# Ledger of designs, part 102: designed miniproteins, single chains, continued (4)

Each design is a single chain, and the fold is of that chain. pLDDT is the mean over its residues in the fold that is shown.

## One batch from the design tools (miniprotein)

Design m15538
Fold by ESMFold2-Fast:
Structure m15538 (fold): chain A 86 residues (1-86)
Amino acid sequence: DEATEALRHPAGYAFAKAVATFLLNHDPVAGQAALTIVDLLAEGKSREEAIDEAVKRTGAPRSTVERELDLLVKAARAGKEIDDFV
C-alpha cells in the first residue's frame, strides 16, 4: 500500500503531520480528522479503516475525510522525495 509506505517513511510522516497540524490550527474538525488519518496509516491501518475511524471520531463528512487522505498522502510522498533529494 503506497499510502501506508509513504506515511511510514520518517520524512513522509513528518510532512503529513505538519500539514495535519496546520489544518488543526485553522479548522479543528478537519485538522483532527487529518491527524487521525496520519496516525492510523502510519500504524499500518488500511485507507478504508483510516477514513472510517476519522469520520467516527470527528463527525466530518466522508467526502471531506477522503479529500484530506489524498492531500496527506501527497504531502507524505513530497516529504519522502525531498528527503531523497537532500
Scores: mean pLDDT 79

Design m15539
Fold by ESMFold2-Fast:
Structure m15539 (fold): chain A 80 residues (1-80)
Amino acid sequence: MEEKKKKEEEEKVIKKLEEFIKKLLDRLKKEGASDEQIEEFKKIAKEELERVKKNPLNVSVVTASFLRLIGKELDILLKS
């Protein structure tokens, strides 16, 4: 039962990060980010998603990944 609960929590974290990445990408496109900026964000998002997939229950890793994605979105939006 604990093993099943842990796997469900892992899936939820990964899904939330994937949904968050999609939401940030949609916002960047709507706000007029360049194709190069979008590709750079996608590259960073892929790297962060792979980090979280390896450590989905590590709160520090997950939190740091969300914060880096927010920071990168803001950096792109402020340059646009």
Scores: mean pLDDT 81

Design m15540
Fold by ESMFold2-Fast:
Structure m15540 (fold): chain A 55 residues (1-55)
Amino acid sequence: MEVVIEVKGEVSEDDLAIARAAGSLMRPGAVMTAIVYHRDEEGKLKSTEIVLTVR
């Protein structure tokens, strides 16, 4: 079973680790989109889109 992780925007190693763990719990053929909102060093709100696809 293969988990494909596609990221649009800035992502931390911790966010990637969580995404990999979530992917391992998903069923084959599942697709999940997560939108992560975070503040940068200047306090500006940014979003990152993470798409998990299980083959």
Scores: mean pLDDT 78

Design m15541
Fold by ESMFold2-Fast:
Structure m15541 (fold): chain A 90 residues (1-90)
Amino acid sequence: SLEDFLAVYVALALGKEFDLLDRESLKPFYEEARKAFPILFTKDPTALGVLDTIELEIRRNYFDTLSEEEQERFEELYRGARIEIEELLK
């Protein structure tokens, strides 16, 4: 979900531990994620550009530390987040 993807970004920014393969580990960061990026939960035409910028930042600073399974999960989270924003923009 969009909240799961943004929770990864928030957890990384705060230097907090989480398990990318355990969705429950991301839930504590959902509220902070929504507060940090309210634009991504509205019908704003720039939302996809903002999401792509966040993805690029995570990929640059974090992706190379992941196992193949975790990299695949990250790609799934990003794809899901993008779909949720595209549905909001309809």
Scores: mean pLDDT 83

Design m15542
Fold by ESMFold2-Fast:
Structure m15542 (fold): chain A 72 residues (1-72)
Amino acid sequence: AEAARLEEEALARGDPELAREAALAAGLPEEEAELVGERAAAMARLKERGASVPVTEEEKEVRARVQAYIAR
């Protein structure tokens, strides 16, 4: 629960460092911690484009890819 909670917080902030550190602290292997960080980084990029909600097909695809990492 700790890792998932911190993942949501880091995704909301767009902070991949926080998400990765949380995963490592929870005892997840480095491979999974990297995926958590990549998801947070992808969400931060969406925010930089001003896309908090996907309104175009392209933005929708990016969000779908981020959520695919979560489903792994």
Scores: mean pLDDT 61

Design m15543
Fold by ESMFold2-Fast:
Structure m15543 (fold): chain A 66 residues (1-66)
Amino acid sequence: ERLARVQAEAKAVAKEMTKDLENSDDSLDNLAAISQKYAEKMAPIARELKALAGTNPLGGTFVKKK
């Protein structure tokens, strides 16, 4: 299932980010680097989740022209 896969990816990224943040106590540079890394990872996941909500209501793989 596409949704389950994307959710698993999102959870994995969130867990990884949490560990990076837990180990980072001290600098804005480190925090900015972590934020950039995970923003880049989460952007396609967020897009995919939004697309799934709007374009895959039946859970199948259908190609539709809009």
Scores: mean pLDDT 67

Design m15544
Fold by ESMFold2-Fast:
Structure m15544 (fold): chain A 80 residues (1-80)
Amino acid sequence: SVEEKIEEMRRLYRETVERMETSSVEEAERLAGETVLEMLRLHDEVLADPSASPEEKARVTALHDEIVAGLQRLVDEKRA
């Protein structure tokens, strides 16, 4: 379901952030990149789902954008 995919996105973000906190800059960049690709896959699956409501699609897009921006900020902070 869309809700299960949203929860998967939130779970992956939490796990990735926790791993990035104790990682080197290089490892954090790799983890962020891998997670961004998985987030895009989940996002695209919801947008392609004809059973997903416009509200659900908007929620997934907003969550995707927030997560991607959050991961980029963490990478930038770790590089500083």
Scores: mean pLDDT 88

Design m15545
Fold by ESMFold2-Fast:
Structure m15545 (fold): chain A 76 residues (1-76)
Amino acid sequence: SSEREQNAQLARERGLQLRAEGRYREAADDFVAAASLLPADSPERAELLRQAGEAYRRAGDEERAKELFEQAEKAE
C-alpha cells in the first residue's frame, strides 16, 4: 500500500541521516525496518538490505552483514 511505501521511505531517510552521523547500528536497524515494509522482489528492498549490510559491517557486526547481503542477493 502507499502508506507502507511512505513509511519505508521515512525509515530509509532516518537510516541515511543516522549513517551520516556515524551511528551505523541504528542506521542498519532502520534500513532493515524500511526493507521489511516492501515486497520481497522489490529492487528498492534489495538496495535497503545492501545498505543495512554495509551499516552492520561498519558497526563491526560481520555475521548480520553477511545475512543481509545474502537476503539482498536473493531479492533480485
Scores: mean pLDDT 86

Design m15546
Fold by ESMFold2-Fast:
Order: structure tokens, then C-alpha cells, then sequence
Structure m15546 (fold): chain A 88 residues (1-88)
């Protein structure tokens, strides 16, 4: 679960001597989940060319599974990352 992922990362970082607060780790994990959902949805739409209906279904499933909904900023960042990856 998201909460378990946050706790695992926080404990791992603390053991490694990284001085991040639990709140900072939680925000980082949540942001990574939102961004990863946005990138995956855009990849399926733009690169794989999946039908809009299938893309929306997968988007809804990912949001529900990870309890993380991409913000407008996350979508913009995901677009930039995907363009960088495809520029070869």
C-alpha cells in the first residue's frame, strides 16, 4: 500500500543516515506516485496509441490502486519527461 511504501522508505533512509522527516518522505513518495501515473497514461496514449476509452480505464484503475491523482503540474512534468525520453 502507499502507507507501507512511505514507512519502508522512511525507515530505510533513516537507517542509511539520511535526515529527512517522515512528512518530507511522505510528500516525495506521493509525488513520485502521481508523476508515475501521469507518465504511464501519457505513454499509453501518445506512444502505444491505445484508444481513449482504454487509456481512461487504466488511468482510473491506477488512481484507485495507488490513491494518488496527478495534479496539473504532474501532467506538465510528465509531458516534459516523455518528450525528453523520445528526443533521440
Amino acid sequence: SLDEAIERLYESLKKAGVKLSREEVEEMVKRLYRLSIAVKVLYLREVEGLPEEEVERIKEELIKKFKAEPTEEDWEEAEALLKEFLEK
Scores: mean pLDDT 81

Design m15547
Fold by ESMFold2-Fast:
Structure m15547 (fold): chain A 94 residues (1-94)
Amino acid sequence: MEKALEELEEILEEVEENPDLSAEEAKRKLSEAGSIAIEWGKKNKLPGSVIAEVLDIVSEAIEAIKKNPEEAAKITKEALRKLIELFKRAMEEQ
């Protein structure tokens, strides 16, 4: 869904505009982005391996934020970019 990609890009823009993003807010935005990607994947019947890759990206980012909460905005931006890239790649295969 084109709308799901737009929603992911909007979350990325919000994080890029807020360098003081708290660890809790970062985790919330990652959970939202993951849910958007998983819902789109299920609706488009993507393989479970792609859904697993989304979960891995989100989980790794949350774990990184726990270790370095001061880097929350940077870690969240990198994870969101990975999710957007995965999403675009999955869309091209349809």
Scores: mean pLDDT 80

Design m15548
Fold by ESMFold2-Fast:
Structure m15548 (fold): chain A 62 residues (1-62)
Amino acid sequence: GAVTEEQGRKLLEAARNATNATTARAVLAEARRGIANPDSSPGGKALSREAERAAEEKLAAA
């Protein structure tokens, strides 16, 4: 769905706190949906891109 700045911050926090591959994949999928959604705020998209990167790093480490 569409991502606000607040939702983007929570998503980034969830990515950083992901301790397993399942959680990291879920955050990655949600971040990508937020980035792709034209209704997402610019700040929400920026934070979702950071969450995508953090989730990818967690997934690579898992």
Scores: mean pLDDT 82

Design m15549
Fold by ESMFold2-Fast:
Structure m15549 (fold): chain A 84 residues (1-84)
Amino acid sequence: MEEIRKLLRELGFPEKLIDDFLALVQEMIEKGYITEEEVLRLLKEGRIDELFQKMLDAILKNEDDPVLATARALQVIGLQLEFE
């Protein structure tokens, strides 16, 4: 997680946005939807849109509760819009 935070700071993102992003990423890693290595790779390659799409796809495929799936999907979409 510290390497992801450092990389986002180097890219010029504000700390509040970095904190919100890392909270989401931590939850996705704990659920097994993504790995920290995949996040670092995609960020280093400038593929942040693909990272958000991967998280969204994982939520939609793996969340059995439609209310939780919708809440998580909206969280991902909201963060993606803030990253532009």
Scores: mean pLDDT 80

Design m15550
Fold by ESMFold2-Fast:
Structure m15550 (fold): chain A 83 residues (1-83)
Amino acid sequence: MKEEEQKKKLEKAEELFKEYEEKAKELFKDAKGVEAGYRYLAMGYGKLGEVDKEKREEYLKKAAELLKEGEKKAKELEKAEKE
């Protein structure tokens, strides 16, 4: 049934999102990893958006916001560490 297949895909996407969250958390411990951390979070939301059609727009918007925040944070950290 299409609904059962969708549920399994969503469960796998949620599990993958948790892996990306843990990767991002590890990367955020280092200033040089902050941009990569935001990229992993954005990838996680992107995967959720691919699978969850009802929330796709919301997840893709969140992914785009995270990429923007990551770029901004990386620039601020590069400027701050230049002593």
Scores: mean pLDDT 77

Design m15551
Fold by ESMFold2-Fast:
Structure m15551 (fold): chain A 88 residues (1-88)
Amino acid sequence: SEEEKKKKGEEIMKKMREKLKPFFDYLGKSGEIARRGAKGSDEELERAMRELDERAREYAEKGDVLGKTAYEAGRGMLRMYASARKLE
């Protein structure tokens, strides 16, 4: 039935959220570093970018794809912000 299909979909989504919890935890930490860089001087921005690149590399070397992806995402967001700042 449609109701049974909906319940199965909800269970799959719940399991996905639980399995991806480490990604969101890493993304939070990545976002904190990016936010620090965004609020700081050009030197603080460069330090935040280097820290995010270093963290992404560290997690990649450990085979932690979720950690790598989260820190790469923070780096990408900070790079976009830095580019937008230079357009003014």
Scores: mean pLDDT 82

Design m15552
Fold by ESMFold2-Fast:
Structure m15552 (fold): chain A 68 residues (1-68)
Amino acid sequence: SNEDAAIATAAYVASVAARWAAEQRPDLKGELERVADEMEQLAKDPSKREEAGEVIERASRLVAEADA
């Protein structure tokens, strides 16, 4: 569905943003790389996207905090 595609896209974008933030924030690199790996798995595996909305939202918040 369009919703599934939107969730996959959001997870992929969060993964890319987290990897970029990890390069800019050595102090948070381990946490951001872990988040990027988790989001990348959600983007690749449709079965893992069930209830993924909250996880993606938390990841996006962490990346935003790292960029601030």
Scores: mean pLDDT 76

Design m15553
Fold by ESMFold2-Fast:
Parts: structure tokens; C-alpha cells; sequence
Structure m15553 (fold): chain A 79 residues (1-79)
């Protein structure tokens, strides 16, 4: 189902954001960038799935929330 596909992408986002945070803490910039890229791709797929389900407002809020998390990690990576 679209809901199950969304749940899989949401899990991928969470896993990769957590991985990025750990790699930033370890000083592994390359691994952190790779994890962030995977989170961005999973976010794109999750947002598309929410829109296919007719959940436009939820898609917008979800994208904004995940984008803020990615932006915070990118700032930590750049510091």
C-alpha cells in the first residue's frame, strides 16, 4: 500500500538522519554527506507518496519538518 511505502521511506529518513548525526560527531564528513543525501532522496519519495494519497497539507508540513532537520545537520557538518 502507499501507506506502507510511506512508512518505509519515513524509516529510511530517520535512520539516515541518525547516521548523519553519528558521522558528524565522529568527524567523518564523507559518510555524513552520504547519509544526508540518502535522507534527502527518501524525503522526496515520502512527500510524493503523501501527495499521491491526497494528503497535500501533511506532505507540505512533513517536507518542511524534514528539511529543517537536514538543514540543522548541514550546519553542524559545515562548522
Amino acid sequence: SLQEEFNEQAKEIATNLQEAEKKIAAGDKAAAQAALAKAEEAKKKAVELLRKMGKEELADKFEEFVDKQIAELKKKLAA
Scores: mean pLDDT 90

Design m15554
Fold by ESMFold2-Fast:
Structure m15554 (fold): chain A 110 residues (1-110)
Amino acid sequence: SKYQEKLKELKKKLEELFKRLEKEFPEVYKAIEESAKKLLELIDKAVNGEEVPLEEIAKAVGELLQAIEDQLPSLSEEDQKKLLEIVAEIRKLLGEIVDVLKERKEKEEE
């Protein structure tokens, strides 16, 4: 209950960041859309109370961040800085999601 509510809140914030990325950097978003959808699907399973392996979340996060990094050389220095600010917010939210999932698992194993 408590963990599902927190995961739902974090998922909503992550979706808002992806929507911002699509608006500000539409070509970057097109390149990462598949990775973003995959990650959101994994998070949605966790929100619904399904057990999602942390290694699978970590892999999806890594694939998303690598896909964004691959787009950086095509951008101006100013746009790279703006994109990296959005990426920092995405990383922060993903870290919070992982922490919630880890705490939920530890509580269920006690």
Scores: mean pLDDT 82

Design m15555
Fold by ESMFold2-Fast:
Structure m15555 (fold): chain A 77 residues (1-77)
Amino acid sequence: MSKALEEFKKEVEALPGPNRDIYLEDLERFEKGEPPKSPEAYHLMIRFFKLKGDEETLKKLEELAKKAGLVYRSDIP
């Protein structure tokens, strides 16, 4: 697993409340090679990996998301 992916997992595990469980589930799906279910979790992961410069993880995530019909809207802040 990449350093950026491990770092993201630690940040998600530290979150309080229901969003933690949603993001952890989608992160585990991604680690298993399955597309994320939540568009919000997908967008959060894309932003994080872009910030860290993890191009390999970004490419893998985008390819998985396309299979599920998820689209990242990079033109929206």
Scores: mean pLDDT 73

Design m15556
Fold by ESMFold2-Fast:
Structure m15556 (fold): chain A 64 residues (1-64)
Amino acid sequence: DERDARLARLEAEREQVRKDIETFKKNIKKYEKKDPRKSAIYQTALAIEEAALDFLDREIERLR
């Protein structure tokens, strides 16, 4: 079923995005006092990934 295959791909992508979010949060914490510019770059990357996660959640719900 094409729908089931699409859902499986989206759920796998969502899991990968969640892992990336965890990595970015760790880097933000690591650099917040040591290098505020690097922390700001990771904060921007985090915001992009959180927006991607929201998009994936909405697409998955739409297909269910």
Scores: mean pLDDT 85

Design m15557
Fold by ESMFold2-Fast:
Structure m15557 (fold): chain A 74 residues (1-74)
Amino acid sequence: MKEEILKAMKEVAKILINATKKEEITEEEVKKIGEIAKKFREEMLNADPELKKELNEIFNEALEEMEKIKKEKE
């Protein structure tokens, strides 16, 4: 389960990064993010400190990448 949630969160990060690159997010991409959030909601709420740390790292890395893309496009 831990590997599955980490993989799913990395997939969400890729969707958000790609949306930032193309300056568009589709309804299908939004649905995908929502489905992942719904599927792993209970695991995320009951996550151990190690899993929470890894999830925060994925989130922070995605934000940094999105900011780099935005700055490059100006």
Scores: mean pLDDT 77

Design m15558
Fold by ESMFold2-Fast:
Structure m15558 (fold): chain A 106 residues (1-106)
Amino acid sequence: AKELAKEAIRLLKEAIKTLEEFIKRVEAGDVLGAVGLTLRVIGLLIEAERLIEKIKDKLPEVAKKLEEAIEYIRQAMRYAMQGDIDKARELLKKAKELLKKAEELL
């Protein structure tokens, strides 16, 4: 359970980093470069959700924090796609705080 939780956290950190790269490309006007990054974020979130499902019974508090982090990352992606970069960054910061709290429970 603990190793699967660590892997889910790793995938969510990569999703956040990828979405931060998306934001930088949007700010630079590189729309085509940004589109490919959204598919990568979605793939990372799906893989993380599969791992979270496997740990729910043994690590329910960790699973809950990781599910909340996924929701903030999804919201951040929607705001970034709408050009609301400040809101996207705020939501990514909340996701990072939840991942840190999840790591502290391991």
Scores: mean pLDDT 87

Design m15559
Fold by ESMFold2-Fast:
Structure m15559 (fold): chain A 94 residues (1-94)
Amino acid sequence: KKEELQAEADRELDRFRELSVKAGEMLGKPEEFEKEVDDIRASSPVNAAAKAAYLAGKMRKLAEQSTPELAKVFREAADEAERLAQKYSELVKA
């Protein structure tokens, strides 16, 4: 069961990475969010949950300041980061 939650968190992180790369490409900097993704991957579940929640807020802020097309990608990334934070929180409690 704990291994199942870890696998779900890994899947959500991969999805977030995909969206972050897309947003970075639209900004002309594909690697823009790579460090944040790597930091989450290397973190304990407690720290990963906090970092993912922080990134969700950051992505929401960037969406408010972006073109409609880029804002849509940032909004999707924020939703995924919130889901990721929730999965890591569940993993901590398991």
Scores: mean pLDDT 84

Design m15560
Fold by ESMFold2-Fast:
Structure m15560 (fold): chain A 79 residues (1-79)
Amino acid sequence: LKVEMVLEVETVSQYVGAALSAVGLATEFGGRVSTRFENKELHITLEFDLTDDAAIDRAEAAARELARLLGAKSLRITR
């Protein structure tokens, strides 16, 4: 499962909060996080080596909720 989200961030606090939230999600589901910051956009990529469909569905639901809470301008999920 691969999750890619893009956020507009204006402050260091917004950047840190989004990055820590992404790390928390990766920790919960045993995934990896990479971040890229460019032109006030934070690009977060989450990769999960999940094999159980129920775990994939839970991780996807959690990623969608995180994107909503952070106000992500785009979200792409690849299974």
Scores: mean pLDDT 84

Design m15561
Fold by ESMFold2-Fast:
Structure m15561 (fold): chain A 68 residues (1-68)
Amino acid sequence: SAAEFTATLKRIMAYLKTLPDGTIVSTRELADALGVSQGTVSRAMNILAREGVLERVPGKGYRKPVAA
C-alpha cells in the first residue's frame, strides 16, 4: 500500500542519515540492513535519485551526496 511504501521510505531516509556523506550504498545492502525486499528498496532509491536526494552510480548503486 501507499502507506506501507511511505513508511519504508522514511526508514530508508533515517538509515541514510546514519551513513557518512559520500557513502555508496547498493539496493541489496539497504534491503538486508532494513529487512525489506530489494525490489521495494530499488523503487524507493529511484524516487530519491529523481528528487536529487541521492546520486545514481552506474554499476555500484547510489551515493549519499556530500553536504553543501
Scores: mean pLDDT 81

Design m15562
Fold by ESMFold2-Fast:
Structure m15562 (fold): chain A 72 residues (1-72)
Amino acid sequence: MGLREAHLREIIDRYMTEKGWSKAQAARIILERTRAELKMEGEPADKQKEIEDELIELIQKITGLSRGTILG
């Protein structure tokens, strides 16, 4: 479930273009959807945390947003 930088960048851009969302809104939606997927799959808590943290780090790298902005 880890997103590659290029793929994540494309998803953020698509959400901004198609939905009119800000970078922060797009980032939050991506994070929330990933959390929901991991919860539905019943992934171990440690693995969920690892994937979530990797995603947040990648979003920060691509967007320049702070962790606080991404988390809300």
Scores: mean pLDDT 78

Design m15563
Fold by ESMFold2-Fast:
Structure m15563 (fold): chain A 83 residues (1-83)
Amino acid sequence: MDIITQTAEDIALNLASGKKSHFKVVLVASSLPVNTALEVAQAIAEVLKEQGHTVESVEPGASDQEAHLVVDGKLVDIQVVPD
């Protein structure tokens, strides 16, 4: 799950920088082991929890391509785009 782990680490780095209170992550569907943004967000949340971050929520967005998570009090939007 290299792309999931890398994405979680990028999120953690951006949170640690303190420069952003809200940010968006865009991932290409073919790079992912799962088909929905919610499943991707859940996988990212588990990696972040394992690394010691607090994941307060993981919620579906308006479509299967969108999900939202709150990590360390910051909003992170996940969007999956087609190939």
Scores: mean pLDDT 76

Design m15564
Fold by ESMFold2-Fast:
Structure m15564 (fold): chain A 69 residues (1-69)
Amino acid sequence: SSMEEEREKRIEELLEEIDRLGTLLAIKDPQAAQAIGQEVQALKEKIKQGTLTVEELEKLLARTRELLA
């Protein structure tokens, strides 16, 4: 369905942005970047289980942005 395709695209875009910002964070604060990386791995497990919400990824992205500020 179009809604499923939009959800999958949004998840991919959020993961790509978190990865991009995580690379920058690793230069500024390697320990914080490691913590974000661990949270990404936990959310990827939820993708496999079909239990991930877009909101969980948006919250992780917001936290990553705050750590870079």
Scores: mean pLDDT 86

Design m15565
Fold by ESMFold2-Fast:
Structure m15565 (fold): chain A 87 residues (1-87)
Amino acid sequence: SIPSLEESNQLYRLPPELLELFKSLGATKETYTLREISHFVLEFAEKVKAKDGVIDVKGTVLGELVGKDSVTFMELMDAIIKLSTPV
């Protein structure tokens, strides 16, 4: 299960390829809270024109990391957290 985005202050270190994606979206840090990760995932979803709560990740870094062509926001957050290192 995903920790609450509003209450969690736990920091995560992202995989290098995901960190580079986040930096392309305006991220400047090396570690992120779940709220900050959520922000950049939503920025990515808008960039790829997500529809009806489904994000098309085919051919993207996120698609390669999760092994799927399309995911929900919650599935993507769960996958990112599992691939990241809590600090």
Scores: mean pLDDT 79

Design m15566
Fold by ESMFold2-Fast:
Structure m15566 (fold): chain A 51 residues (1-51)
Amino acid sequence: GVHILGQLEATMDVHAWASEQLGPQYDKIVEYSRRSREYYRELRDKLLSDR
């Protein structure tokens, strides 16, 4: 939806800023965050199905 685009654009701006400030360390944090998000997404789906 429309607000998804706005959310993504805001996220991209934060990514640009953080990458500039933290450099390579930011890449590791992003990768870790992505993995955590994947885990929580799967957990949430399973929990909703296992009501």
Scores: mean pLDDT 65

Design m15567
Fold by ESMFold2-Fast:
Structure m15567 (fold): chain A 97 residues (1-97)
Amino acid sequence: NELEELSEELRELAKNAKTPVEYMALLIAGIALNLIQEGLIEEEEGLKLAREAIEAARNNDEEKTEKITEEMIEILEKIGLYDLAEMLRNARTKSVF
């Protein structure tokens, strides 16, 4: 079960996360998996986002993390989760040191 495998991978990566980029990517992965479980997005769409986010976290990939964060904000706004979308925008801004 890919959803279960990604959930386990997320938990393991979260224990070892060290950078703001890693934390943001794992947050996006967690949101994507939760949206699938709640039936708020299509499973294929959510799994694709979760896979991309987990890969971004593994590689500490700032550019990929920025892209998936933007995609997640658009999805959250489209489904009416405006408060969560705003929290992600604010988290992005705070990552500038």
Scores: mean pLDDT 84

Design m15568
Fold by ESMFold2-Fast:
Structure m15568 (fold): chain A 55 residues (1-55)
Amino acid sequence: SMEDEQLRAAIDWALAAGWSLEQLIAEYREQLAASTSPEVRATLQRMIALLEAMR
C-alpha cells in the first residue's frame, strides 16, 4: 500500500542515518506504550511489524 511505502521510506532514512533495526524497534515500542491515540497506535504497530519482518 502507499502507506507501507511511506513507512518503509522512513525506515530506510533512519537506517541510512545510522539507527540500528533493534534501536528503531525499541524506540517505536516505547512510543506505542506512551500513546493513547488509536490512529497513532495503528501507525506505530505497523512500523514495528515492518521492522520485525526485516529481522
Scores: mean pLDDT 84

Design m15569
Fold by ESMFold2-Fast:
Formats: sequence, C-alpha cells, structure tokens
Structure m15569 (fold): chain A 64 residues (1-64)
Amino acid sequence: LLEAMRERRKAEKLPEIPDNEDTIKSEESGKPVAYNGYLRDDAVYDPETGKFLTKEEYEKRKKE
C-alpha cells in the first residue's frame, strides 16, 4: 500500500515533489522525510499539498 503510493508519486513527477532523488524535506520543519524513493518510518504523504511530512507534523496540521 505505502510502497505503491511512493511509486505512483515518482511516476507522476508532480511539481509539488522535487524531481531529484535526494532527501525530501518537510515543509514545516525542514526535517528529512524521504530519500532515494523511500519514506522514513514516521513519514506521511499529504495529498492536499502533494508533499511528505513527518507523522507528528501531519497530525498537527490535521488538528488545525
């Protein structure tokens, strides 16, 4: 499930996601959330912004 989502985003090359294979950073804290096509164990994909966030950042956004 999560792996299929990661592959789909890479294939679609959305403008909201950087097209380089380097570490993807969270918009909120700048923390690394993805690298070389893999998500951190606490990373979450936010479909509204098309970006990766840490789970705690996603939870915070959801509460607001």
Scores: mean pLDDT 58

Design m15570
Fold by ESMFold2-Fast:
Structure m15570 (fold): chain A 69 residues (1-69)
Amino acid sequence: MDGEVVQVAIATLKTVLRHADVPPDLAAQVQALIEQAEKALEEGRVDEAKKLVQQAIQLLQDYEAELAK
């Protein structure tokens, strides 16, 4: 079940990067975290994948908060 939640979060992050106008450097950082999370899921490291996804979400939230100023 936790692995399914992480997979949905990864798919959502990929969609955000595809449709949102995110700066290249931030997009590269989020892409790297997504790639690491996908590898962690493939290797059965669900807890590590969850942490990587949370880091990617945090980066996007921090950027969104900065835009709202």
Scores: mean pLDDT 80

Design m15571
Fold by ESMFold2-Fast:
Structure m15571 (fold): chain A 73 residues (1-73)
Amino acid sequence: KKKELIQELNRLFEEVSRLKQRLRALGDDAAVAEIDRLMKEASEAYNKGDYEKAVEIARRAVELGRQRLAELE
């Protein structure tokens, strides 16, 4: 299950990267900064071996990015 969590985390990091790139292109630097803060927290959880928490935080970053993009149209 740890291997599955790491695979999920890698997929989430890729999605967050794409969302940040789109938000940055649209000039929403505030949303990018908030996502960066969440990703720093996710990385800290990963470094502590808490893969479940890292996945949860990364999912929050994805959700935030999707919501902000929907608002910007």
Scores: mean pLDDT 83

Design m15572
Fold by ESMFold2-Fast:
Structure m15572 (fold): chain A 92 residues (1-92)
Amino acid sequence: SVATAAEQAVRARVEAEFAARAEEIERTGDEALREALEREAAELLRDALRAALAAGPTPELEALLRSLEVLLETGDREAAEALADRLYEELE
C-alpha cells in the first residue's frame, strides 16, 4: 500500500539519521540534542503520515498521527506514548 511504503521510507531515513547521530549523543551525553533529534524525526514522520492519510486513511495511521501531534505540541513523550497505546487498543 502507498501508506506502508511512505512509512517505511521515512522510518529508514530516520533510522539512518539516528544511527549517524547516536554516537555523538552517547559521546556528549547531550539530552537537548537527543530531544531535538526526536522532535525532528517526529516532524518528518508527521508530514509523511499526513500525505499517506490524504491518499488513503486508516485508523492505525490516524492514531500514530494524533500521537505525534501531541508530542510536537506539548513535548511530552510519555503523554504521546500513552495516547498511542490507548488508540491502538481501541482499534481492536
Scores: mean pLDDT 66

Design m15573
Fold by ESMFold2-Fast:
Structure m15573 (fold): chain A 68 residues (1-68)
Amino acid sequence: ALKIIEDTIKEIIEKGELHKLTPKELLDILEKKASDNEEALKLIEELKKKDFKNLQELLDELRLLIFD
């Protein structure tokens, strides 16, 4: 379940730290939090292959993958 990714992003938003992160830094945090979830790790690996120009592009992709 991709719930671990959703919950981690919500936690970062609540801490007011989201705007301080690059796409690479966010993906690294998600990878550490999802280390016991093979499905989430595969998703993060695929996202790491993409070149995101900014954090918003990554968040838009994650929204489509988690909430679709």
Scores: mean pLDDT 77

